Designed miniproteins, single chains, continued (4). Designs and how they scored, part 53

Each design is a single chain, and the fold is of that chain. pLDDT is the mean over its residues in the fold that is shown.

## One batch from the design tools (miniprotein)

Design m13824
Fold by ESMFold2-Fast:
Structure m13824 (fold): chain A 71 residues (1-71)
Amino acid sequence: TSSALVEAYFEAAALALALAPAEKREALDRGMREALNQLLGDPSATPADVRAAVAAIARELGLEEAAAKVE
């Protein structure tokens, strides 16, 4: 359900943002929100897909520790 995707997003995003330096938080938040919006349009999407997407955005921004902890 979309509520399960949103719940997984808030948990993963909060962890990733807490581990991110201040200068990267805006880009990270934007990327994660864009990924969530795409997944909410996919009826086959799972909470694991949300966590993987958050980790991928963190990794794209060089935040390997945040990415590893979200997965």
Scores: mean pLDDT 84

Design m13825
Fold by ESMFold2-Fast:
Structure m13825 (fold): chain A 82 residues (1-82)
Amino acid sequence: VPELPADVSDIDALTPEELALATAAATAIVVGLINAAPKEEIPKVLAKTEAILDEAAAAHPQIRAELDAVRDAARAAAAEKL
């Protein structure tokens, strides 16, 4: 079924506290993936991450600021490692 916990489509059903925790978790996961990736793969990981975040923001514009924060954190982590 299309019902999945932590799916972007479920964000509208989250409380503000749960949304903040989900945003923090997403940021930690994305930054962790960039830090774990080989330097040569970081541009690809970043590009795919930004594409996913843009798609999510288009589906849920009310959380665009949170998704933009995740993207900014990903870019900062990539810049530090490159």
Scores: mean pLDDT 74

Design m13826
Fold by ESMFold2-Fast:
Structure m13826 (fold): chain A 105 residues (1-105)
Amino acid sequence: SAEQQALADWLRSQGFSDAAIAEFLALSREEQLDVLSFLESLLDATGGGLRLTDEQARRLAAFTQTPLATVRRVDLRDLASLRELLDRLLKANNGVPPEVPAPEE
């Protein structure tokens, strides 16, 4: 569809491989929306680079109770790695996606 093609083109522009895009397009609509929401949050947090800072990696490691070395090796442009990180975050937050920190007090 035109929507699926637009999503594929956008993911390609973000540096995703054709294999990762094909895997994403094979997901259900609900799974695609979960991945897109998480990816948009990560793009914002990383300034579009999809590379975690040392501080971000340490916070995620502590929150998910995952070894820091494992979190540092996550390729956020690999769909399986991205989905595994999302699953760990959902489990750590009792099945609810973690809230993004409020920017203002």
Scores: mean pLDDT 76

Design m13827
Fold by ESMFold2-Fast:
Structure m13827 (fold): chain A 71 residues (1-71)
Amino acid sequence: VPAPPEGWEVLAVEPARVRDEAELAELRRRAAEETLALSAATGREVLAHLVPTGREGDTTLLDVVTLAKRP
């Protein structure tokens, strides 16, 4: 997991596995929905990074890292 930039904090790190472009697109969609919900709930700037962590055959391993800007 990458260290957060100065002024940001890690809210969540969620491991994920994607087998194809459709699953990757769905993961990005869910991450975007979660960041919008968290931004609305916290009043803070929230973003998500999808960080590749490895591969198992045709499956891509990722961490979904949710970051919020410190107040």
Scores: mean pLDDT 80

Design m13828
Fold by ESMFold2-Fast:
Structure m13828 (fold): chain A 88 residues (1-88)
Amino acid sequence: EPPLADEEVERLREALKEVLREMLEEQAAKYKKDPSEAEAKIEPIAEETAEALRARREETLARLRAELASESDPSRRRLLERLIRALE
């Protein structure tokens, strides 16, 4: 496997981390982290964030599988297969 393919896999992992981070920040903003109320809302924020991430994981897997089904580039197909395996 050429080094460029590994670099591309790492870039996609970073992109997925960015999406997950944005999801976490969006959920946190939804609850308006006030120092006085943050502690009381930590558990509900964590639970809702976990549920959102699970739902997004299923959506991401479905999208990656759909892209794999239509992808003809061998390098990109291998990258998609690796991502699907990593998310399963």
Scores: mean pLDDT 59

Design m13829
Fold by ESMFold2-Fast:
Structure m13829 (fold): chain A 78 residues (1-78)
Amino acid sequence: EEELRRLRAEFLSTMRFFEQLFYPEIDENLSEKERAERFIELAEKMKEKATPQMKAVLDKLIEFAREYLKALEEEEKK
């Protein structure tokens, strides 16, 4: 629960930042799960044209988003 709360706060802050700069297509009406899935999709597409340094950053963000999705799925089972 503490881990999920922390991951959620960090992911939402990061996602909002990237929504303003790189992902304006992410609809505010999407669920948290759908937003995380959309973020991963867009980040994977950005990696195709990214510099090696940016690709490393995107890889970490994708990993974080996947961890967040896993935590959301575990919460939904309760």
Scores: mean pLDDT 69

Design m13830
Fold by ESMFold2-Fast:
Structure m13830 (fold): chain A 104 residues (1-104)
Amino acid sequence: SKEELLEKAREAAEQLKSEDPEVVKEANLNLMKSIQQLIDEFPDDEEAKKKALEIAREALRRVEENEHLSEIDQAVAVLSFSVTILSLDPEGSRARAAAVAAAA
């Protein structure tokens, strides 16, 4: 169900705070899978997509701030969540990229 997929995504996002890199890797895979299933099964549910987007943005912040991840593991997680955010909010992602480029 939609609620089960969102709950799995939230649980996975919480595990991204772990000091154990293996827990973080599994959480990354579980989060990506839950969000992808949500998009595939509920493509017209704007509220579900907004909630998934909020979870994905929080996940991105958590992996960027997780000092226990190696540089490679962090880069892979950041790339994964950035692609997911782009898929859920392509226009907002474009606006964010333009703002970052303008600030540089």
Scores: mean pLDDT 79

Design m13831
Fold by ESMFold2-Fast:
Structure m13831 (fold): chain A 71 residues (1-71)
Amino acid sequence: MPSVQEQQDLISQRVGEFADRVRREQLSPEEILRELRRLSDWLLQQGVPQDLVDSVVRQLARHYGLPEVPP
């Protein structure tokens, strides 16, 4: 399992890549929601805890003005 620091580094890197892609490609809200689900799935596969993944997804959804992502 990745350490807490490794989890934070993975999240920071992926969130940065996600934000850059949203900006560069001018993604629609529906496309952002799809990419958030992909990000969530990837982080879970890397061993990041569900609670931390849910927190990250919720923060990103709020940042981009999206409705809350369903569980």
Scores: mean pLDDT 76

Design m13832
Fold by ESMFold2-Fast:
Structure m13832 (fold): chain A 69 residues (1-69)
Amino acid sequence: SMLKRQELEAEVTLGIARILAYVYKKANEPDLGIKRLNALQQQVQASDLPQDLKDRVLAELDALKAELS
């Protein structure tokens, strides 16, 4: 279904965000990781994802940024 595809697209976006957070944490570059996650937040806000999925993704990106702080 269309909803299931959009849910999977949101999961992929979150997967990418988690990988980026992991990479920058391992490289001891948390400030750069936060900048990358900020760029992802802007992309998500500009996306055509349903508002509910968009809100959930943005909340998770905020949590990942907090973990890098």
Scores: mean pLDDT 84

Design m13833
Fold by ESMFold2-Fast:
Structure m13833 (fold): chain A 105 residues (1-105)
Amino acid sequence: NKVKSLQLTAKGSVYMNQGKYDTAIDYYRKSIKLDPDNVISLMNLGATQSKMQGKDEAADLLRQAASYYGKGDYKKAKKLVEQALKIQPDNKSTKKALDIINKKI
């Protein structure tokens, strides 16, 4: 259910903005369970995990990528996700986001 997945993405982002990272991750994971191809939740999950690990540059790149993806700029989103993966090559949610973005361009 893509609509419910996006609603859970929005709830996760509210908690992320409040610094409630564990709660944000729970909502992003619920979002991804409903729609495994929800790129915005995958990138926001990756960004939250990066922030919790002190990898603020990767978190910033992934937040920017989510914004560009939401605006339909898939090529810019891809470039930013690739840069984030150079910092955190093993982040599974970020790798999956890149795979899905590659299907849009």
Scores: mean pLDDT 89

Design m13834
Fold by ESMFold2-Fast:
Structure m13834 (fold): chain A 55 residues (1-55)
Amino acid sequence: GPSGLLRSFWERQVEGAIASGDEQQIQQLIDQLRSYEPLFPEFTQRLIDELEAAR
């Protein structure tokens, strides 16, 4: 998995996108997380699932 600092950064970004209710922000973050999926597949999929559930 990613480092604790990187994990906290991404979790905060996901929280912010969900709180914003901005569909474009949510979609952009999903696209960005998918680019990291080969490095951190379980972590990125968890965050993408949280973003999709908030749509």
Scores: mean pLDDT 83

Design m13835
Fold by ESMFold2-Fast:
Structure m13835 (fold): chain A 87 residues (1-87)
Amino acid sequence: SELKEAEEALDILLEEAKKRKNERAVELVEQAREYLAQNTVESRRQAQKLVYKAYLLLHGGLSVDEAEAKVAEAEAKYQEALARLAA
């Protein structure tokens, strides 16, 4: 099950965040778990955003603000691409 595999991946990321004592990454992964448990298309999308942000904090060497800026930049580029397709 893709859901089961996603849950197992989040457990691994949560343990890594705890081991590194990164409280913000722990919070992001726990929020992602709550969204994933809702199991809708939109909740899975929100979980993916939180996972990406947590991953950047743990592996990208970025601060919380820098990780949030990267997520916002990706969202802006996505919306810009949609606007160009509508024109």
Scores: mean pLDDT 76

Design m13836
Fold by ESMFold2-Fast:
Structure m13836 (fold): chain A 108 residues (1-108)
Amino acid sequence: SIKEELEKLYKEYLEALKENIKAGKSDKEKGAELTKKLEELAKKASEDEIILITAKAFVELLKTYPEKIEKEEVKIMIEELKKLLKKNPTEEIKELIKELEEFLEKLE
């Protein structure tokens, strides 16, 4: 199933993203692995699915390392999700926007 394949790629992408952030974005090998996982997603997912998957990963990253994420990155993700919501109005996208807006309020 493509859904099962995308879920596996999401988990692998999220893990690579966490490792890259944990290393302070300074580890070339961890950065290369993150890029590789994004390329694997791009081969299997539509552009809209990639936005949704990366937004879900970004929310999990904010829960784990809020201090390592810039407010501008959160704002950009919210705007991308708002564009996606106009095209495909789902409860999942609305909930992701809400979670990101709540994180934006908590960032000092």
Scores: mean pLDDT 80

Design m13837
Fold by ESMFold2-Fast:
Structure m13837 (fold): chain A 83 residues (1-83)
Amino acid sequence: HHHHMEELQKRAIDIMRKNAETLLKEAEELVKNKDKATPQEINRAIRLAEMAVAMAKAIGNSYDKEKAQELAERAEKVREELK
């Protein structure tokens, strides 16, 4: 297992990055329609953004600090827009 740790870590980070992008896109789409969104949908968007921030931290520590910063800033913007 640990003989492939670097490759496994890179694959895990790539999956995490794709998941974070997907979660942020879903949250950003909810922000575009916030006037039509239910409180439950707004809460979902906030949770998706928070999950993306957690993934961004993992990415930044192990892979791509610039991408991690981008994802974190996008997530914070979603949270501010839903205020």
Scores: mean pLDDT 72

Design m13838
Fold by ESMFold2-Fast:
Structure m13838 (fold): chain A 94 residues (1-94)
Amino acid sequence: MITVTVTVEKTEEGYKATARVRIENPREDEKIFLYIGPKDKALYLLKEVDAQEEVTAEAPISPDKKFKAVAVVINRKTGEVLETAEAEAEYEDP
């Protein structure tokens, strides 16, 4: 099982989102693709790494306060999609 969480921080230049993917029992023959970006715009592929218990990526600063992250786990030899997870987050003004 994989889980994705997204947190959004306000900066002077805009909003910055960080995605975290957690994987139960990552296997050596698996890869993770982690995409993140503003929800209503393009998602950026920020990480393509071997499966690990935790993968973190930070999106480019955006004027948009709502972000989407997508994590895809594949078998690196076959390209078979094994698991996918998505998360959305929006900066909450106090």
Scores: mean pLDDT 80

Design m13839
Fold by ESMFold2-Fast:
Structure m13839 (fold): chain A 86 residues (1-86)
Amino acid sequence: MTVDDAITLGSILNELKSIEGVEIKIEGKTIIITYEKSEEVEKKIEELIKEIESIPGVKVKREGNTITITLEASDEVINAVIKGLK
């Protein structure tokens, strides 16, 4: 993952964060997205997750109402994601 990829990811995460009922938590190299069960919210999340899956060095895993994104990146690139989210 490049710094430009990290900025793109941060932008998509900001869009996810704007959805009502969505919570985003960053833990080291892992981004945890939790959302309320709603067909409307799930459809919006599916579109944004497709964008995230297009980014190199990203692993996406779904467990119930939780989406876990694992970043295969350096600490510098992870910091760029965090800055992009803000």
Scores: mean pLDDT 77

Design m13840
Fold by ESMFold2-Fast:
Structure m13840 (fold): chain A 85 residues (1-85)
Amino acid sequence: SEKLREEIRELLRKALPDAEDEAIEELADYYIELFENDPLLSKASDEYKLFSVELALPLIKELYEKNNGDIEKTIQGLDDLFAGK
């Protein structure tokens, strides 16, 4: 949903106000792909999906700062945590 993607971008921008637009878009793409492919999240409401992103915002900010704005490393860190590593 375009509305879901827009809401995710808004949440990510609030957590990462100084991030490049491309970095926000890559994080939004990661979450959209997660919500399409995860067996539990793919069946969830858009409201629950947004709530899941909102809960992750402090962690996203920490990973982004720790990796000096490297979006690929930030996404890898999120993916590793989602996989229970």
Scores: mean pLDDT 82

Design m13841
Fold by ESMFold2-Fast:
Structure m13841 (fold): chain A 67 residues (1-67)
Amino acid sequence: ESILPEELELLLAGLFEVPNELKTALGHAKSVEELLALVEQILAVPSLSPADRARLRALVDRFLAES
């Protein structure tokens, strides 16, 4: 069972600068801790725009608040 929210999955599909390997790993994440570790790796991508970084952080924070 995937714990990745649909809204977050759709956002990630639009992030061209994020490696597909990280997106695939997120889809296979089985714990909140694993999901957060992978999100931090995505946020560490230096070519990711400040706007996309802010959107990703906001969606992750919302997911955690609703959990």
Scores: mean pLDDT 75

Design m13842
Fold by ESMFold2-Fast:
Structure m13842 (fold): chain A 57 residues (1-57)
Amino acid sequence: MNILRSEQGVLVDVDKVRELLKSLGINSKEELLATPSEKFVGKFPDVLSLSDILEAL
């Protein structure tokens, strides 16, 4: 299991983050950066920063 440590010190499963990104149609760093923040509402824990999510890709 791959675990990402957030800036808040919370451990998050990297594979779950990648699956959430895929469900939003995001398969690359460039697609993530082009995606409006509104599409992330209620999809990710508030403790995950954009940089944490980029590392999961």
Scores: mean pLDDT 61

Design m13843
Fold by ESMFold2-Fast:
Structure m13843 (fold): chain A 69 residues (1-69)
Amino acid sequence: SIDMSRPISRATINRIIGIAQQRYGIVFSDADINAMYTLKTIGQLITYLMTRYGLSRSQAIDLVRQALA
């Protein structure tokens, strides 16, 4: 299971960026990367990915799960 209140590191965000490109062909802008770096929790990042890049909740959860592995 995934803990939505868990803190998120910049290293984890960097891994998510790489995995998103490989799995979904998503390329993040520098502005979006900087916005993601302001996020505090896994839940906030999942919401950002869904809202900004149109990922489903399950796709966003899978990205975070892969990055935390």
Scores: mean pLDDT 86

Design m13844
Fold by ESMFold2-Fast:
Structure m13844 (fold): chain A 68 residues (1-68)
Amino acid sequence: MPSLDELFRRYMARLRDARTEAEMEAVLAEAVAEFGRHASPAQVAAATRALRDLAASILAHRARKEAA
């Protein structure tokens, strides 16, 4: 059974590989569902927040390159 830390690293990599905002939302939805099978609700909430913060950072970086 994968650890929460291992799952978190895998979903971080998938977010970086996602090409569209819709793909990122799909990755986040899968992450929440999978974390829920392996972690407490509090741990799932914390990990989900961290992944959403990462997704926002990736989108902001991409938007900045389009604006330049």
Scores: mean pLDDT 79

Design m13845
Fold by ESMFold2-Fast:
Structure m13845 (fold): chain A 102 residues (1-102)
Amino acid sequence: SEKEEEKSIEMFKLNNIAVAESYERIIKEGREVDLAVLRAQAESQIFQYRNIERISSNEEIKKMARDMIKRLKEALELEDSRKMLEEILKAEKETVEKLEKL
């Protein structure tokens, strides 16, 4: 139903907003993040986005979840925790903007 699709979009958007707010706060507070901790968090996010892709019946949401997984995997190749966090934040913000245009 339309309501099921709206709930899937809302859930995806809320997850992206929560991560973006958390990481933006870390940047603003000038906190250092342990690279291993950030990698574990990014891997957890990949798991969450795989679940969103699996559960959603909406092809646009599935595509956005796949794009997020790809961008998170690319961020995981970075050696600098600050750069990794900034790339994840950028991906989350861009995904939220796309979701708001749906």
Scores: mean pLDDT 82

Design m13846
Fold by ESMFold2-Fast:
Structure m13846 (fold): chain A 88 residues (1-88)
Amino acid sequence: SDEDFEKVLRQVVGEDVPEPPQAAVDELRAWLESRGLADQVTDRDIRDLLRLHDYDVAAAVAALEALHARGIPLERAPAAELLRKISE
């Protein structure tokens, strides 16, 4: 569930981690729009992906490109990246 995802995400990135800067959210959204992939992710998904990558837009982009190249729907990207981080 979304609640269970958020609980696990907070354990991985920390309880007191602030929301990603709006500029980082806008940059990742612009990249998704340039690829025609914006409809596959929500603003919440973008924020979760940025939190999983320490607000590093380039790292989040690289992760999304890797998932897309493997044919994984980007709607699954936050869950896939969370599972990858837990497995490290």
Scores: mean pLDDT 77

Design m13847
Fold by ESMFold2-Fast:
Parts: C-alpha cells; sequence; structure tokens
Structure m13847 (fold): chain A 82 residues (1-82)
C-alpha cells in the first residue's frame, strides 16, 4: 500500500464519519452545527490534498464537490420544513 493510498483511506474514513454527523445535525434541525461540520470536512480535504499526487487530489476534489451538492440539497430540503 502506497503512502497516498494510506492517506486516501484515512480521508475516506474521517470524511464518512463527518458526513454522518452532518446528516444527523440536519435531521435534528441543527443547520448551524451541520455547517460547522461541513467546514471541518473541507479543511480535512485540503490537508489531505497537500500530501496527495495530482491524480488522487482530483479524486478528493470530485468527492468534496459531490458532498457539497448533497449538503446544499439537504439544507434546501430542511428550509422547506422551516
Amino acid sequence: MTEEEKILKKFREEALKLVREMVKAISDGNIEEAKKIYERLVKLAEEAMKKLSPEQREFVRGRLAEIQRFFDHLIEEAKKKR
């Protein structure tokens, strides 16, 4: 296993944990907490990308973009509930 593979594995595990916490915060109506968790996820991705190859860095960017779209969708759905 390469060092890049180890970094990606750790990132995936931590990102999954943060995404679960973010979804729970939104489900609980705590949008402010969900935004803070999302900011932590962005920071985690930025730190991981500094240590990754250009190819793996693009993978992390793609995953972060997918998570951002998902988060934006969940926030809009939560707003409909007031």
Scores: mean pLDDT 79

Design m13848
Fold by ESMFold2-Fast:
Structure m13848 (fold): chain A 84 residues (1-84)
Amino acid sequence: SMSAEGKELEKRAQEIAEELEKEGKIEELENFGAIMRVLMHEKRYDEAREVIDKLKNPETREELIKEGEELKKKLEEEAEKLKE
C-alpha cells in the first residue's frame, strides 16, 4: 500500500504535470514523469518534494530537463535488463 506521504506527493505531481501539459511543455512533462516514476518507486519522497519545488522556480527548470534525460536513459536500461 502507498503511504500517506506517497499519496500527497502523487497528487502534487499530478497538478504539476497538468500545468506543464497546458503550457505545451512536453519535454519538461516527460522528464518530470521519468524523475517522479524513479523517485516514487524507490520511495525517495524527500527528493520527490525537491523536484516539485524546482518546477516552482523557473531558474531550476533547465537542470530538471537534463536530470530527466539521464533518468529516462536509466529506466530504458532497467527495462532492457528485465527482458534477460
Scores: mean pLDDT 69

Design m13849
Fold by ESMFold2-Fast:
Formats: C-alpha cells, sequence, structure tokens
Structure m13849 (fold): chain A 76 residues (1-76)
C-alpha cells in the first residue's frame, strides 16, 4: 500500500514533503510494488544518492525510464 511505501521512505531519510512528492510521482509512473521501492532505496544508499537528488532525477528522466535505468544498474 502507499502507507507501506511512505514508511519505507521516511525510514530512509526522506522528509514528509519529499514522501508526498514521491507518492505523486508513483501515481503517475505506475511503480506499484513495495519491493521495487526497497530495491531503489538500497541502490540510493550504496551509491550515495540523496532523496533530493533522486527526486530531481525522477522528474527529469520520467518514472518508467528512471526505474528501468535503476534496475539495469546504471547510476542516477
Amino acid sequence: SKEEIREKLLAAGFSEEQVDEFLEIIENGGIRHPADIEWMLNYMKENGISPEEFLENFETLGVDIGMELIKEGVGL
């Protein structure tokens, strides 16, 4: 659910405002599974990507392209 995604994002250091922004991106881009969010958060942690940088890149690349690039192991 969106509440599970919200909890994971907050635990990863996102602000409440950043979580709300990301949930709007998810609604538009079709990210539907909590496991995908957990994978993304682990990728951010390993590559030193901040929540702000991540959100900026998602807005630039689009959610579908952003998710595909992340899953292919190419950095944001």
Scores: mean pLDDT 66

Design m13850
Fold by ESMFold2-Fast:
Order: sequence, then C-alpha cells, then structure tokens
Structure m13850 (fold): chain A 68 residues (1-68)
Amino acid sequence: SPVFELVLEVTRLLADGAPLDEIYERAVELGKKYGLSKEELINAVRTAALSLGRPDLAEELVKRIEEE
C-alpha cells in the first residue's frame, strides 16, 4: 500500500533523528508521488510518529500539513 510505504519511510526518518523540515518535505513529496489526499497524508504521518511514542512530533507534522 502507498500509505504504508509512506508510514515506513517517515518512521525510518523519525527514528534516525532527521530534521522535522526534512521529514515534512519527504512526506509531502511521497504523498504527491502516491496521489494521497491531505487526510491520508495526515493519518500516515500521525501513525508513524505515534508508533515511536512521539505525540509531540505527530502534532507538529500534522499542523504543518494542515497549514498547506
């Protein structure tokens, strides 16, 4: 599933300690490549951050996507 591939990639970047701006740009790029809706992108990013026990990062990334 394209959504699951995005979740895995975002989870990897978060686990590696990548900068939030890089994670955001990569998530948007993959969302566009896979034709995901804004809602699907938000759900994927939230799932990835929450899987790592990082609700703070989930909130920040979701907010950035919502403001687009």
Scores: mean pLDDT 85

Design m13851
Fold by ESMFold2-Fast:
Structure m13851 (fold): chain A 111 residues (1-111)
Amino acid sequence: MKVVIIYDEDFKKAAEKVKEFLEKRGHEILDISTEIDPEVLEKADMVIVITKKEKLNEYRVKLSGLKVPVYFIVEGKEFNPFYLSVEDLEKINEKVLARYLDYFERLKKLS
């Protein structure tokens, strides 16, 4: 799949780990950026947003018109069924990412 990764400036290391994970699984990374570019996003099969709880609604609003599935990875301690919560994004690992993407693909088939 063609993937775009959007991240907040503080989460560059997490974004790089997500990029490496996806590339190892045979996905093409179209862009990895702090900025939302609608033209690039429309070319993607999937968008991943790495953000903090306080910015989650801002990204949801900005991406609300997008036809491409958007997956959120959010810094936080509390479990959420619709996004991956990670207490320390610098410690994100491939096993957690694989389970999250598998879980979200199942939810997408039910909606």
Scores: mean pLDDT 76

Design m13852
Fold by ESMFold2-Fast:
Structure m13852 (fold): chain A 81 residues (1-81)
Amino acid sequence: SEKVEKVKKAIEESKPKSKDFLDFVNGVAKKLGLPDISEEELAELLNNPIYDPSDPKSSLFHAIKNYYETGKLTEEDVAGL
């Protein structure tokens, strides 16, 4: 789908330009028009394994993690984006 491809492109283009994981996540957020995530918010996402599609920060983290762990991204993975 168009949304899935847009998210994949944002992830792929942000990774090689990023100095650390927080910079990478915020690079993807910027490309998708989402707010920046703080270090504390990223730590909370890393410690909370529950995907919440109503939370854009949870949705962004889920999409990045799932794409890198599985090589796949579905409509459900990007529903909150």
Scores: mean pLDDT 79

Design m13853
Fold by ESMFold2-Fast:
Structure m13853 (fold): chain A 65 residues (1-65)
Amino acid sequence: SAEEKLKELGKLVKELDKKGGGVLSDEEVTEIGDKFGLSEEQKEALKSLKDDPTKAGTFAAIQVA
């Protein structure tokens, strides 16, 4: 489901964040997005999420819709 995909995306973001020393690049975000078949709008939402965790709720709403 979209909710399960969002949870998996959150895990991947955390794993890549740890791998990158706490910093996600746009390239890493694109890799996650491509792996999960995200649209350009969803990839931009994911980039926003990495920069501001408080936007997680907005990203969740997009994925659940």
Scores: mean pLDDT 59

Design m13854
Fold by ESMFold2-Fast:
Formats: C-alpha cells, structure tokens, sequence
Structure m13854 (fold): chain A 83 residues (1-83)
C-alpha cells in the first residue's frame, strides 16, 4: 500500500530518530510518515497514519513532527561533528 511504501522510506531515519532522541520507534515512524503526508498534501495517508498509530494520535501533529525533524537534524549534526 502507499502507506507501507512511505513507512519503508522513513524506516532508517525513524530508527536514527528513536536512537538519538530516545523516543519510541513507532512514534518516530508515525511522525516522519505524517510529515511526508503533510508535505504531499495527502489527506488519506494522514488519516491512515492516525488510525494505524492510534495510541500516539494526540502526539501525531504537524508541530510535533516538525520539532522532531529539527531535533533529529541537530543531534545528527552533533554526532557528525563531535563523534
């Protein structure tokens, strides 16, 4: 499905986000997939993400997805420079 392809595309980045930010892998996957769906203006995929990750529904917001993406970028930069 379109959602399954999207989740596979974000899998590596989600694993890095979960490790570097100390968040659950499933939440990281949901937030990255949600951000992609927002950027693609794909309302159906956004709805599917909220239904699949219903336990994180209140955390799956544009604001949280953007915040995670920014924090991931900062932590990846720290690992690259200070590692």
Amino acid sequence: SKLEELLKRVEEEAERAAKLLGIPLELAKALLAYLEAVLEKDEETKKEILEKYSEYREQITIENALEMDVELGIEELKEAVLG
Scores: mean pLDDT 84

Design m13855
Fold by ESMFold2-Fast:
Structure m13855 (fold): chain A 91 residues (1-91)
Amino acid sequence: SPLRKKVLEAEAELALLQMELSVLKLMPEPSPEELERLIRELEEQIKKLEELAKEAEEAGDEESAKIARNTVEAGRRALEEARRLLEELKA
């Protein structure tokens, strides 16, 4: 399925962003600029996954829609954590 391939590729792209966040969290003093970039990339990836979820729902592809929606939720949690870390660095 071309749609499932797009959803799985987008899930993999989010997994890479989650890995980048994990690396930043291991640094004693992470770069605010790198964290701001990661926040922007997470926001863009979440929007892409929300659009893919809508396409899957409209196509009646419940499995691809579920994967995309679950990935959006994971992305939103990562985004909240990244934003919290950035605010702590600005304090």
Scores: mean pLDDT 90

Design m13856
Fold by ESMFold2-Fast:
Order: sequence, then C-alpha cells, then structure tokens
Structure m13856 (fold): chain A 106 residues (1-106)
Amino acid sequence: DEEIALIAEGIALLEEDVTLDLEARDGRVVLTIRAPARASAATLEGIGLILEGLLPALRELNELGAPDGWRQSFELKGGTAPAEAEALARQIAATLEAAIEEARAR
C-alpha cells in the first residue's frame, strides 16, 4: 500500500524519543506527536510524510492546531456522531499500526 509505505518512511525518520498517539474524543480525532523540545530537520520531514500519507483518511477532518508544537488535533466536520469518529480513529490507527510494523520490519 502506497500510503502505508509513505507513513513507514516518515516513521523511520523520527527520533527515538518521538511517539505517536491517536484518540477519538467527543467527535474529534486527536493525533498527538510527542517530540523533543527541538525537533531535527529529519523529524520535521518525517512528520510531514506521516501527515501526507494520512491525507486520504484526514480529508473529512478539520485541523485544529495546538499552540505548543507537536500536537495535531483533527475534528470531523460538524454533526458527526461519536461512533463515526471512533470508526475513523480505528481506521487511522490500523493504518499507523501497519506502517509502524513495516518500518520495524524494514
């Protein structure tokens, strides 16, 4: 899968202390990227590739930036039921899990 390969490439560029977490909350999907206080250029490129690979799944989400750096929040466009947010979060999580496994397998 081209999307999974792109995300795996992005994950491989991240520093060891960078973690990805995905939650569904109150009709929102929250992707949290935890990075060191100063991100390397490689980490920034890796984050860009991960977001680009997730774009097909994120097309129905509004991006909500956080003031502090590495937290990216997305919400489903208005009126979305919590069950739909949970289903989308599971789909994104499965894609990320597959990409992480591919990056680990090399």
Scores: mean pLDDT 63

Design m13857
Fold by ESMFold2-Fast:
Structure m13857 (fold): chain A 67 residues (1-67)
Amino acid sequence: SPSEEQVAEALVKAGVPPSTARRIARRAVELAKRLGISIGEATRVALTEAGFPQDVVDKAVELLNSL
């Protein structure tokens, strides 16, 4: 599965500012472990909770699935 650093890189490529991407990546990794869901689904949840629009969410998940 993608590392926290790889998640943060995918978020930056999707248009998330670097400092926010690091926070969201940490949240996504924690959610994936806690809920037993994929890192892609956890990233969708974390971005949605943070108020990011659907196009950013979809792009980030697409990039993570390409790793």
Scores: mean pLDDT 86

